# Designs tried in a protein design run: designed miniproteins, single chains, continued (2). Part 100

Each design is a single chain, and the fold is of that chain. pLDDT is the mean over its residues in the fold that is shown.

## One batch from the design tools (miniprotein)

Design m7466
Fold by ESMFold2-Fast:
Structure m7466 (fold): chain A 86 residues (1-86)
Amino acid sequence: MEVLSVEEQIELFIQASIRAAKKLGHTDLEVDELKLEVIDKETGERYISFITASGEIVVANVDTGELIRFSKEETEEIIKEAKEKV
């Protein structure tokens, strides 16, 4: 996995959660930077992201229990987006 700064890691998790919510059809999103959560403003559902030991990003909908897994290739794209935003 590419070495990221703390701010790049925070942005990575935010961007992963936004991407996962959009894949599930949610477009009206709010970011809680203190909790590192993305919130769907229509439903109030919350998304959190983490990185597995295999280097894949996984995003969890904490209300439904649904998991969205990103491939290594998608993870690299999210890393690039995070770096561009920092």
Scores: mean pLDDT 74

Design m7467
Fold by ESMFold2-Fast:
Structure m7467 (fold): chain A 63 residues (1-63)
Amino acid sequence: SKVDEAVKKAQELVKKMEEKAKKYSGFENIKVKIESDEEKVTVTVEADGFKAVYEIPMEVALS
């Protein structure tokens, strides 16, 4: 489905960001949560003292 494809793309991006976070910040407890619906994909990245939330509109994720 379109949602599944967008989630796969988000997972690939997240893996790259995790590598950078570990290399440059020394974060040890990185937790990633990916949620999706028909309108958007939400990626939440949590680490020690850090939290980032990215919301990607479905039309943009599928571009």
Scores: mean pLDDT 69

Design m7468
Fold by ESMFold2-Fast:
Structure m7468 (fold): chain A 94 residues (1-94)
Amino acid sequence: SLEELTPEQRELALRLASLMTSKDDEVIEKSAKKVAELMNKLPPEQLEKVFEVARELGEKIADKETIEKNLPKVFEYLKKYLSPEKRAALEKVL
C-alpha cells in the first residue's frame, strides 16, 4: 500500500498510475521520461512493489480495459529511458 512506500516510491507509484489511466498518448509519451528517471533512481528489487501499488491505484480510477490498452504503450515509452537492469526488473512484474 502507499503507506508502506517511501515518499519517492509514492511519487513514482502515483505517476505510473497516471500513465496507465491516461486517455492521451501525447501525455503518456511526455511523462514517461520523468517516470523512467525516477525508476532509475530506485533499486531494481523495489520496482516490483512500486509497480504493484501503481496498478492497484490505476484500477481504482480507470476501467481495466483502459489499463490493459495503456500498459504496452507505457512500457514501450519507458524502456527507451530505462537502464538495462531496470528494464529487466520491470519485465518480471508484467
Scores: mean pLDDT 77

Design m7469
Fold by ESMFold2-Fast:
Structure m7469 (fold): chain A 93 residues (1-93)
Amino acid sequence: KEQLKRILLSVKRGAERAIELAKQGKVDEAIKYLEELIKNVRDAAKEYNSPFLEEIAELARKALEALKNGDVETAIEYLQKIVELSEEKIKEL
């Protein structure tokens, strides 16, 4: 449970950083940051056999697709959902 809490805190902070970069118009940096976040979350989902982390990875992929299409507002909405879901899951652990 402690390892999963640390992963979720890292995911939350990563999503918050991506939101900051996107809001600053640093879209290319946000894209690179999200690609690394997706890799790390996907690897953790497999290691811990976590359907929750698989859901987070899917939301991050949707945010990445939105950023690549220039839809910054939609990307931020998906990233905010990641923050909210991670916070709620941490409370349950």
Scores: mean pLDDT 85

Design m7470
Fold by ESMFold2-Fast:
Formats: structure tokens, sequence, C-alpha cells
Structure m7470 (fold): chain A 94 residues (1-94)
């Protein structure tokens, strides 16, 4: 139970950091700062990979690809989906 609690707390901390990075990336896109958004999203993707969260990592990677092609609207839509998934996972762990 102690080891299970620690793993749950570590996963929760990673999910909260991923949430923060995605929210900051969305804000950067609203400000027109695509380069800052890409930097934040690469960090969020790497954390999702470390957490074995292939769904969140995949959505973030698609958002990165969309931004690199200049499709900001698609990137925002993908990030909003990733954010919804991350928030639901946080609720399930709390």
Amino acid sequence: SMMEKKKKEEELEKLKEIQKLIEEAIRSLEEGDVDKALELLRKARDLAIESNDSTTAGLIELAIDSLERGDVDLARDLLERALKIVKEKIKELE
C-alpha cells in the first residue's frame, strides 16, 4: 500500500506538470508565440512518454506537427483534447 501510494503520487505530480505545460502552451499560442508553445509541448510530450501515456504523448506530437505546418487551429483543438484527458486522469487519481 505504501509503494502503491508513492507511485500514485508520482504519477499525479507528472500529470499536473503535463497539464501546466499544455495550458502554458495554449496561452503562448493565444499570444502568437509559436516557438515558445513548441518548446513547452516538447517538454509535455517527453513527460507523457516517461509516464507511458501514449495517448497524451500522441496528441501532443500531432499538435507539434500541426504547428510546424502552420495549422494553429488544429494544434489548439488537439491540445484541448489532450488537456481534457489529463484533467480526467488527475480526477481519477484524486
Scores: mean pLDDT 88

Design m7471
Fold by ESMFold2-Fast:
Structure m7471 (fold): chain A 71 residues (1-71)
Amino acid sequence: GAAAEEKARRAREAAEKAAKRLQELAKEQGIDAKVTGEVKDAETVRITVEVDGKKYEALLPAEGVIEGVEK
C-alpha cells in the first residue's frame, strides 16, 4: 500500500544520505573510501564501503537508518 511505498522511498533516500555522510567522514580523516547505500528490501538497507581494494558490507534496519539520517 501507499504507506509501504513511502517507507521504501524514505529508506532509499536515507541509505543514500548515510552513504554520503560516511564517505565525507572518511575523506575528512584522509581515508579514500567509496561508500554506497541501497535498499535490499522494505525493512533492510545495505551499506557498502570500498577502501584499499576491499569491500565491507553492513545490513541495517531501514527504520534505524531513516531515524539516524532524519535527525
Scores: mean pLDDT 79

Design m7472
Fold by ESMFold2-Fast:
Order: structure tokens, then C-alpha cells, then sequence
Structure m7472 (fold): chain A 118 residues (1-118)
């Protein structure tokens, strides 16, 4: 039950991330191959953030400290993927920075912790 709920949260986040990345790329008039690539990467990033949010909100199972640590690890991996994506696509650089700062604050991550995992 809890594992299925966690995977559902990850899938929902992945779908949201993919949809957002595809919509952004289409508005920018990018080629279809680039739209597909950005959608796939957005899905991966969104999936990790969806899981991280779920684990923080349900911190009582497992204990909140363990859930926050797991969410922090998921967010760190998502930041690593987003950083690699931003490095290969300058159009995402400014948006990535703003969203990164917001998510780091929400999950209690420091820039040093994110950099150490990258």
C-alpha cells in the first residue's frame, strides 16, 4: 500500500515534469527530437521531486527524519540530472536556477549538499 502510493507519487511527478517540459519546448519552437528529449528528462526530474514531496508529507511512515533524509537524497539526484540538462541546454539555465532555489528551500537542502552529490 505505502510502496504503491510512493510509486504513484513518483509517476504523477514524472507526468507533470514531462508535460511542463514539452509545453515549454513547444512554446519555444524547438525541433520534435529536442521536444522528445526534454520531455523524457523532465519526467525523470519531476519523478524524483514527486517522490521527495510524498516522503516529506508522509514523514510518520517511516519516521519523519528518515523520510526527510530519503526526500533529500531524491532531490539531490534530481538536481544532478537538472544540472546536467541545463549544461547541455542553455534555454533551461535561468528557469532551472529559480526552481532549484525554491525546491532547495522547501526540502531543507543546502547548495553544498547538492554540489557534494553532483
Amino acid sequence: AMEAAREAARAAGAREGEDSAVAFARRRGLPEAEIERLGAEGGIIGGFWGLARFLVEHGGLPPEEAARLAAREGAVEAHRLAREHAASNPAYAAGYQAVRDQWMEALGLSEEEVEAAA
Scores: mean pLDDT 64

Design m7473
Fold by ESMFold2-Fast:
Structure m7473 (fold): chain A 64 residues (1-64)
Amino acid sequence: MSGAQRLLDQLRKLADWLNADPNVSDEQKARVDELLARAESNPDDLEVVLQGIQEINELLLQAG
């Protein structure tokens, strides 16, 4: 896989993990789905994928 494909795979795994957490709000899950969709529509845009990973990681840290 290219570096971008590996990072997109990591983003999907983070999104799946957050969506599986019952303590995460529906609003936060919707935001994660939006970030993932944006990254998947621009998979060659490494900046978009990295921003998605960063925001999901911050949401996971806030959710506890």
Scores: mean pLDDT 74

Design m7474
Fold by ESMFold2-Fast:
Structure m7474 (fold): chain A 83 residues (1-83)
Amino acid sequence: MQSAQNMIELLRRVQARLEDPEERALLEETIKVLEELKENIDDEEKVEKLVKENEELFKETERLLERHRDIVLEALRELQAAK
C-alpha cells in the first residue's frame, strides 16, 4: 500500500513538470490504475487482473520516465527533502 502511494506521489510530481499534454494524460491513466490497485489491495485476483490488463500502459510509462530521467530525479529529490 505505502509503495503504491509513494509511486502515485512521484508520478504526480513528474506530471506537474511535463509540458506535453499527451505525456501528462499517460501519467494520469497510470495514476488511476495505481489508485485502483491501492483500493483493491485485499482482492488478489483483481490486483493480478489490473496489473496484467495494464502491462502495456506500465511499459509506456516506464519509457516516458526513462526519456524524462532528469525530471524524475528532481521529483525524487523533492520527495526525499519533504521527509
Scores: mean pLDDT 79

Design m7475
Fold by ESMFold2-Fast:
Structure m7475 (fold): chain A 100 residues (1-100)
Amino acid sequence: SLLEQAKKSLEALFDFIKTNKLSTEEAVQLFRHYFSDLLSWLIDEGKRKGLSKEEILELIEEIVKYAKELIKEFDEDTQKALEKALEEVKEEAFRKVEEL
């Protein structure tokens, strides 16, 4: 499913961040770009498969929820920075869905 593919992509991203011991700034920058691209891909693939706006929003919400769980594995300062980036990217994705 699209959801399972997105979850695996997120897991790979966070594993990369941890394995390479990225700084908070590097982790946030990489996460913003990657997560933004991931959500754009989900929107485009959902639309291509004939999903409604509501179904696409539900997919985004599930991926955001999963990303929040993965973020909890980081130190407090990195968690706060990643959660802020997550919220901003989520808001951008929701605006893109509204334009469909």
Scores: mean pLDDT 88

Design m7476
Fold by ESMFold2-Fast:
Structure m7476 (fold): chain A 98 residues (1-98)
Amino acid sequence: MELEKEAEKALQEAIDNPEKFAEYLRKIVNLAIKLVEQGRLDKAAEYLDKAAEIARKHPELRLVASILYGASDYARQGRKELAIELLKKAVEEIEKLS
């Protein structure tokens, strides 16, 4: 419940504050990792899809958006390890943009 509320709040803050989008995106990805670890795969996939839709509107985040869609697909398939591996890669790509 708390992780879902934090993810929803971070998504809204990302929409409302485009200049800080990378900061909120990193927070959303880290929350998605925790949701996947807890077996909340459908909720993780939902938040990752929403984050990817916002990220794809930023040319510099197009690769990150692609990785997030892939992680969402693995989460929906129940492939927890592969989803987490892609999410960690997404965090690394976001950090390169700092």
Scores: mean pLDDT 84

Design m7477
Fold by ESMFold2-Fast:
Structure m7477 (fold): chain A 98 residues (1-98)
Amino acid sequence: SPVKEKIREMVLLEASNTVLYMLVEVMLRYNEDRSVLLATLRRALAVTDANLAEMKAIYEELKADPNATPEQLAMAEKELKTMEDIKADLEARLAEVE
């Protein structure tokens, strides 16, 4: 199903971004040089923004698809919210370091 394939793409984008976020957390924990921390956070935000934009585009296509069930849309919305929460946390951490 094209709907299931789109949901799979959203899940994979969220999963790959969560791994990136975990790697950033490890680097932050080791109290690296400020310039390294700033570069890492800016890179993580740029990747998260790109993934979130792609995920939002897929979500809009799913909302327009008459074959998408309410449960499938709820799953897609949950993945999108997880990505938005990751972005918000990264932005807060960047503001603290800047």
Scores: mean pLDDT 84

Design m7478
Fold by ESMFold2-Fast:
Structure m7478 (fold): chain A 95 residues (1-95)
Amino acid sequence: EEKELEEERKRLAEEIEELADELERRGAPPEIVELLRQAAEYIRTPGKLEEAVRLLEEALELLKEHNADEEVIQRVEKFIEEAKELLEREKKLKE
């Protein structure tokens, strides 16, 4: 159970980093790329899932302001949902 949660965090962080790399190659604003990379680091860090969700939500707002592709917006929305699910699972394990 603990190992499964850790593996899921690692996978989510890798997916977020992959998106950040794609956006950087496309010339996206450095602020958005940095927010995604920081969110991925917080996803990997125990106890930082709530902060990771906040950073992903900030990145999503900036992507919408910059008229990002719908596919990119949907990917970030999925990451937010997965991070929130991991946060809920982590909270239940502490009970």
Scores: mean pLDDT 84

Design m7479
Fold by ESMFold2-Fast:
Structure m7479 (fold): chain A 61 residues (1-61)
Amino acid sequence: MKVGSLEVVGDIEGARKQLELMKEAGVDKVIITATTEEDAEKVAEIARELGLEPVVRVEPP
């Protein structure tokens, strides 16, 4: 299993681009660290749409 990690600080579209690159590179699971729960949910939904398994962490800045 190939695992990626992604930090999200308000840039949801930048996160989408990184997730697309991870999917192309053969990543199966992604650890998403976001500063807010709302951003974490949005990026996790994008990951699921792309066929990646999201693992969400919310960490304040």
Scores: mean pLDDT 81

Design m7480
Fold by ESMFold2-Fast:
Structure m7480 (fold): chain A 60 residues (1-60)
Amino acid sequence: SIDKKLQEVADIIQSVRPELKKEDIIKALKEVMETEGISADEILERYKAMLDSSLKLKAE
């Protein structure tokens, strides 16, 4: 479940930052979770908000 959430976040980040590789994004997210003690749910919530803003622009 956590790996699936990190994959979803990586997809969102890569849609905004296409120069970043998905495996590098997932590695960085896991390091942030370990260092900061934040959950995959908190990371996903933040990046879903970013994607929603991006989709509103693409709808135009």
Scores: mean pLDDT 72

Design m7481
Fold by ESMFold2-Fast:
Structure m7481 (fold): chain A 83 residues (1-83)
Amino acid sequence: DEERKRAAEEAARLAGSVFGVEKEQIEEIKKNPTAETFRKLGELVADKRKELEKRIEEETKDLPEEEKEELALKKIEELLAKY
């Protein structure tokens, strides 16, 4: 059970830091680490990842590679600012 809790905390940290899942959602999952909450976290991460990738692609479609990388990093930084 401690392994499940640790895995949930690690997954929640990655979801928050990389994909910008809301802090409150992260705390909920950390407090109740079950297969159901892990599945829900996976769905939230998938949605946030898809939105982020789509937004970056749309915003950077006509930009040079250097600017694409800069904007991708800026978007990730913006998501991390919620933590």
Scores: mean pLDDT 67

Design m7482
Fold by ESMFold2-Fast:
Structure m7482 (fold): chain A 63 residues (1-63)
Amino acid sequence: ALEPLDPEELIREARENPEKLREIIREAEKKAKEGTMTPEEGIEAGIAEMALALAEAEKAREA
């Protein structure tokens, strides 16, 4: 669905399914190397990386 990206939603996804965010990052990096990555995809990948880092920090506190 075409909805505005929400950092809180991405953090929730990182907790529930971190592989989705990792796929977003990998896809963006692949396109960047091919020269086909859009600026929006780059921003989305950056937000996904931050969300994963925050989710991992929270898991470490609970563990």
Scores: mean pLDDT 74

Design m7483
Fold by ESMFold2-Fast:
Structure m7483 (fold): chain A 72 residues (1-72)
Amino acid sequence: MTSIPNEILTEIGRHVGRLAREHGLSGDQARRVFFTAIKAAESNKDKPDEEVLKIGLEAADEEVERLVAERR
């Protein structure tokens, strides 16, 4: 279970959901993006909530770019 505040987890989930719809990601790809973002946020959990959210959102964006390039 994540140690990140629930509000940050919810915002990351909404962002990943939006990216998945916009880029036509599969459920497996969307889960990969979500867990990548969560791992990045958890690695920075001792930082202010705004910074943790920013890090998670940036990790999600980067992973989507990678998955779109892979075309799996």
Scores: mean pLDDT 80

Design m7484
Fold by ESMFold2-Fast:
Structure m7484 (fold): chain A 60 residues (1-60)
Amino acid sequence: SLQQLRQQIQQAVNRYTALVLELIGARLDGAPPARIAALEAEIAATRAQIDELERQLAQA
């Protein structure tokens, strides 16, 4: 349903925001390049998930 799809988008957006804040903290703390790369990969995957869910919403 559209309600469930909107809820999934909200959850993915919340995860995206948390990951971005974690990346900012990691950069400020001088985390290793591998940690930064892992966080950037998770952020990219979450963005792709949001884009897919928004495409599904637009085509509903």
Scores: mean pLDDT 90

Design m7485
Fold by ESMFold2-Fast:
Structure m7485 (fold): chain A 67 residues (1-67)
Amino acid sequence: SAQQIQALQQRRDQLADRIQQLTAELDRALAEGAPREEIREIIFQEASATLQYMLTLMQIRDAELAS
């Protein structure tokens, strides 16, 4: 439905913002020479958010293809 697609698009946009924030945090951590454990944690969070983003894109496409 249109309402369901709008909800998924909102989730997509929220995940895109989160990925952007995590990318900025990673850039900062690397520039500051942060501990490996901190850098690894940010990478895992970014990977998780990116996976959720891709799954959300698939859900949007599936919903758009449904009558």
Scores: mean pLDDT 88

Design m7486
Fold by ESMFold2-Fast:
Structure m7486 (fold): chain A 112 residues (1-112)
Amino acid sequence: KKKLEEEGKKYLLLGKKYYLEKKYEKAVEAFEKAIELFEKVDKNSVYLGEAYLNLGKALYELGKYEEAIEKYKEAIKRYEEAIKTGSEREQAIAKQYKAEAEKNLAEAEKKL
C-alpha cells in the first residue's frame, strides 16, 4: 500500500510539472495515473482530492469544461470525506483545497 501511495505522489508531482510547462495533455495522463494508484490504497486520501483537483485544472486549460466540472466535483467529494475522517491537519488542508475546487467549479460552469 505505501509503495503505491509513493508512486502516486510521484505521478502527482510529474503532472504538476507538466501543468507548469503548459503540457496539459501530459499533465492529464500523469494525474489520471496518480488517481489510479491512490484509489488502490485509500479512497478518502487528501491526495486523491488533490489529484482530481489538478486533473480538472488541466482539463479546463484544454477547453474540456464538462470533464473539468466532473473532476472538480470528485475532488470536492474526496475533500469532504477527508474533513470527516482525517486528522486536524488533514481537515485543515482539505477545507482549503475544497474551497479552491468549489471556486474552480464555478468558473468552469460559467464557460458552459
Scores: mean pLDDT 87

Design m7487
Fold by ESMFold2-Fast:
Structure m7487 (fold): chain A 64 residues (1-64)
Amino acid sequence: ETTVIVVVAPEADKEYAAGAGLSAAYRLTGIEPTLEQVERLLREGRVRVGNVLVVVVVAEEPAF
């Protein structure tokens, strides 16, 4: 019953990735994310909106 949305991005793009994940969750649930949920996603890398779990995974390229 829980839908999981995983968005993978480098750290520089994590805010963009968070926005994309929350937008997808809103389209699936009809529930508008709160400011606290946005902040939690950026802080903890995951947040629940209704029955959708949004996860942002920061992936860095190996050092050159």
Scores: mean pLDDT 76

Design m7488
Fold by ESMFold2-Fast:
Structure m7488 (fold): chain A 83 residues (1-83)
Amino acid sequence: MKLREELMEALYEASRYTLLYLATGDEAAKAKAEAAKAKADELAAELKEKGLLEMSEEQKKRGAELTAELQKLADELGVTAPA
């Protein structure tokens, strides 16, 4: 499912660049995070309109893998959520 794939990709990029910005203060990373977030919002709205928000087992597994990679990046960069 193409839209789900693109949404997961956009969410991954948004999160990755947000973590880089929080770790480094790089304004270019912030700009890329904002662009990816905007793309993710558009894709999420389209999926919601089409009723395609339910994930297959394969898509859930991929989502979990991406989440694990983002968590690993956060740990490696020393980024913590604001308390």
Scores: mean pLDDT 72

Design m7489
Fold by ESMFold2-Fast:
Structure m7489 (fold): chain A 73 residues (1-73)
Amino acid sequence: DIDEFVEQLEKALKSDIDPEELAERVVAYLKTMSEEERQKLIEKLKDLVANSSGKQREKAETILKAIEELEKE
């Protein structure tokens, strides 16, 4: 479930996990997803970027960037 994944991701963004490491984990997970599921996650991440600030926003932007690079193919 995309919504459950986003909830887990929001919790991870509040943790001390490295944003690049988190982005790698998210990208690995997305490779198992359909294109439709990836697009839904991208929209949810854009919402997270818009509604977060500081380090959480920076982490969300790093993840979104990594996903956008994956979708380029």
Scores: mean pLDDT 75

Design m7490
Fold by ESMFold2-Fast:
Structure m7490 (fold): chain A 87 residues (1-87)
Amino acid sequence: SSLLGPLEAMKLDIENGKKEFEELYKKAREGDVEAAQEMLKLIDEQIASIDALLPTVTDPEMRARLEQRKAELEKLKEEINSILKDA
């Protein structure tokens, strides 16, 4: 049994993912092509994980958090692809 509720656990996972992406995003914006490519890979992996989870999640707040995170990841993917095209 988890000491945290399912909502609290998922909120922490989203926060940790955002911190990791912030570091990679900074490097990508500084011209690190390898950081940009790694970031795209992690974005695609997180979107796939969210898509796999969404059908199993019945809690409205958690569904909203996952859908919001997916939208943020899609926008971030567009930004990183733009950076790579300008490189």
Scores: mean pLDDT 75

Design m7491
Fold by ESMFold2-Fast:
Structure m7491 (fold): chain A 85 residues (1-85)
Amino acid sequence: DLLEQLRRQLGQLDDVIKEGEKALKEGNEEKAKELIEKLEKALKEIEELLNSEYAKELPEEAVELIKEEKKRIEKAIKEFKEKLK
């Protein structure tokens, strides 16, 4: 099931966001910066995917799930960077 596989992969990105929140709460700035870099890399890969011919072959529900994850990652990166200032 494509949608189940996609939800599992997006869930792994949500776990990276949770790890970033935990690192910031624990004052582990080095770990938080590493997780921001992972999220920024994932964001670039998502943007490349959404702009690719492959995205035209995905079901609408899959595209919506990916776009919602993109929003979550963008918000997390912004919030994490603000907390590190």
Scores: mean pLDDT 85

Design m7492
Fold by ESMFold2-Fast:
Structure m7492 (fold): chain A 108 residues (1-108)
Amino acid sequence: MADAEEMRELLRERGVSEEEIEKLIEEARKILEEVRPLAEELIAKIEAAPSDEEQSAILRALHEEIRATYPEKEARIIETALVAYLAMKYEGLPEEVALLAVAVAILQ
């Protein structure tokens, strides 16, 4: 995902109206808020892990748990929201880009 405008243009090309895009962004915002406690717990575990191997094991365990708990589409949306939240915290990803990433996952 390059930037927010490129993502908005992709949605418009798929026939999604501006009103529908804004509705998807509001839904994405709710999902980001719902995953916040899980993302904060994940951040704490990763920061406490002394090695890259242990950090990878934590991420794999979470992936397996999400896939075992939720149906395929919901699992994908939750994983996208977690990745977007982590990118906002560690990579300085703009909130609009994070919201649009989750919005695109909702449409898939």
Scores: mean pLDDT 79

Design m7493
Fold by ESMFold2-Fast:
Structure m7493 (fold): chain A 78 residues (1-78)
Amino acid sequence: MPTTEEIIEEVRRVVEEFKEKLEKASKSEVEQLIKDTEKRIRDIVDLGKKAGSLTPEAHEEILKLLQELGKLASEKLA
């Protein structure tokens, strides 16, 4: 079963991969990249909730990572 720390680290890896792909993506590719990345993060969060390993503090940290992702996406699309 994934630990709380493993869930947070997996989300961080997904966000880091998003940053690398975002730099190389055209604006037309960014919308699909955002959707794919958000789905991956939601699936990880849902897995953590079902496993009972997602603490309120971990959930807050993941929400901050999602906010960072949204900011980067908005800056790229502007």
Scores: mean pLDDT 80

Design m7494
Fold by ESMFold2-Fast:
Structure m7494 (fold): chain A 65 residues (1-65)
Amino acid sequence: SRATGIAILAIGEALREGVSIDKITVEGDEVTIYAEVKTEEEREKLRRAARRVSERTGMKIRIVE
């Protein structure tokens, strides 16, 4: 499904940045990324991953720490 493809893409972008994620959900036009981050460097990497997902999919991205 389209939602599955978007989730796989989001997982790939997080892995590319080296960010550990707990869960990704896709609903409607929004992707929610759940991740526990301990440092500002990890948070910055997560923001970069989220930005690329948004740019590639046109979807709204929500981050939950």
Scores: mean pLDDT 81

Design m7495
Fold by ESMFold2-Fast:
Structure m7495 (fold): chain A 135 residues (1-135)
Amino acid sequence: KDKAKALFVFGIVLDLPEEFVNKYLEQIPESEKEEILKDAENYRKKFLEAKTLKEMQQIFVDIVKKYKATVEDLLELFNQLKSDLEKIAFLVLTVPVLPYEVVEELINSLKATDEQIALVKLLLPFVKPELSKLG
């Protein structure tokens, strides 16, 4: 597990503030910085070129798997987001990698509109296949 690499890569992909990105870049060994920066730029490009929600979610799954990102790491990313819209978008993208109870708690902590809450709940059955059989 490497927390600094995971948070740096996600920071670049999500275009997080330079202060956050540099904090984790400084924690990466000098010998590995060039490789990780190149990987982060490649994931950012794939994310910007993604045409479907599933493609964007798969990129997040790939980063989580490759860098062993934890639920705690993903919560730290969530707390760096400034707008409720960015937070809702992040929750939609992390649905395959976050426990549903965590997603529900985070949605309830936001001053989200009924429409934004409904959108995230609509996507929740895709994390639990059994729930998709009820609609």
Scores: mean pLDDT 76

Design m7496
Fold by ESMFold2-Fast:
Structure m7496 (fold): chain A 65 residues (1-65)
Amino acid sequence: SSIERVLARLREMAPGDEIALALARMVYAIAKLENDREGQIGALRVILALDPSDEIARAELEALE
């Protein structure tokens, strides 16, 4: 899927990269609009890999799993 390809590219970016984090958040928003649960989980995991302190992303991931 297009979401999986974008998430794979974002995983190659350095942790703490603000652009990569912004792109991961955009992918998450798109997955929510498409009602793509698997895409939402994937995007939240990338967000947490880039920003482990994001309590909102962690809570949203727990709600989906």
Scores: mean pLDDT 79

Design m7497
Fold by ESMFold2-Fast:
Structure m7497 (fold): chain A 73 residues (1-73)
Amino acid sequence: EREERSRRLDEAILEDLKKRNLAPLTPYEAYVVALAEGKSEEEAQAVARKNAQAIMDRSWERRKELEKLLEEL
């Protein structure tokens, strides 16, 4: 059953997240945490999109930082 398989995956992710004090590292983990907190599907998707944007922004800023370090060598 696709739905039960997905639910078990979400449960496994939540168990792993609990070991990390519910600190999501990926947009999907943020989505799962939001749903576990009782947020709606739409709110959970919005949280996941915000998390994805934050990761992209962090990655972009880190790249800029590394490029500046290389230019200062």
Scores: mean pLDDT 71

Design m7498
Fold by ESMFold2-Fast:
Structure m7498 (fold): chain A 66 residues (1-66)
Amino acid sequence: SPLEEQLKKLEEEIDKEFLEELNRRVAARAEALGRVPSIEEIIAIAQEVAERQQKRLAERKAELEA
């Protein structure tokens, strides 16, 4: 169905946005620190990005179901 196709595409876009945002934040953090971030710092950034993406996905799914 068109809705199933839209939901699949939305999930793919969210996954892509996650990786792009993670890369941006890690790069920005490296620049701010003047060094490569630690694994622990990268995990913290990934958790923040994942939480934000989960919220966006839930909001977009609600809109598609309307």
Scores: mean pLDDT 79

Design m7499
Fold by ESMFold2-Fast:
Structure m7499 (fold): chain A 64 residues (1-64)
Amino acid sequence: MDEAIRRINTLPPPLRRAALAVLDIIKAKGRVPSSSEVARISGLSQSTVSRAIRTLQRLGLIPR
C-alpha cells in the first residue's frame, strides 16, 4: 500500500502535482532535489515546488 500517495492526494491540486513531481525525481535520482531543479524538470513554478517540498518534509515523506 502506498501511504505516501494517499497523503499527497489530500493536498490541493497544485501542491499535489508538485509533490508527485518531487517524489518522482527522488525515485529517479536517489536524492532530494532543490525546488529550482524540480521546477526546471517538471515545468511547475518554483514557489509551488518549494511549498510542496516543505509539505513533504512536514509530513515526514522526505528528509529535512
Scores: mean pLDDT 75

Design m7500
Fold by ESMFold2-Fast:
Structure m7500 (fold): chain A 61 residues (1-61)
Amino acid sequence: SIEDEAGKIVRDIIEEVERLRKEETDPQVRAERLRQIRQKSIDTLVPLGLKISKKYVESKG
C-alpha cells in the first residue's frame, strides 16, 4: 500500500542518516549531506502524505 511505501522510505532515510552520522567524520560534509537528505525527504514524503490524506478524505461515504 502507499502507507507501506511511505514507511519504507522513512526507514531508508533513517538508516541513511544513521550511517552518515556513524561513518562521516567531517562535520561540514556531514551537515551538508544532512541538509540534502532533509530536503529530499520533504520533497518525497510531503506529496505522499497528501496522497494518503486525500485517499482517506475521499473514502468518506
Scores: mean pLDDT 80

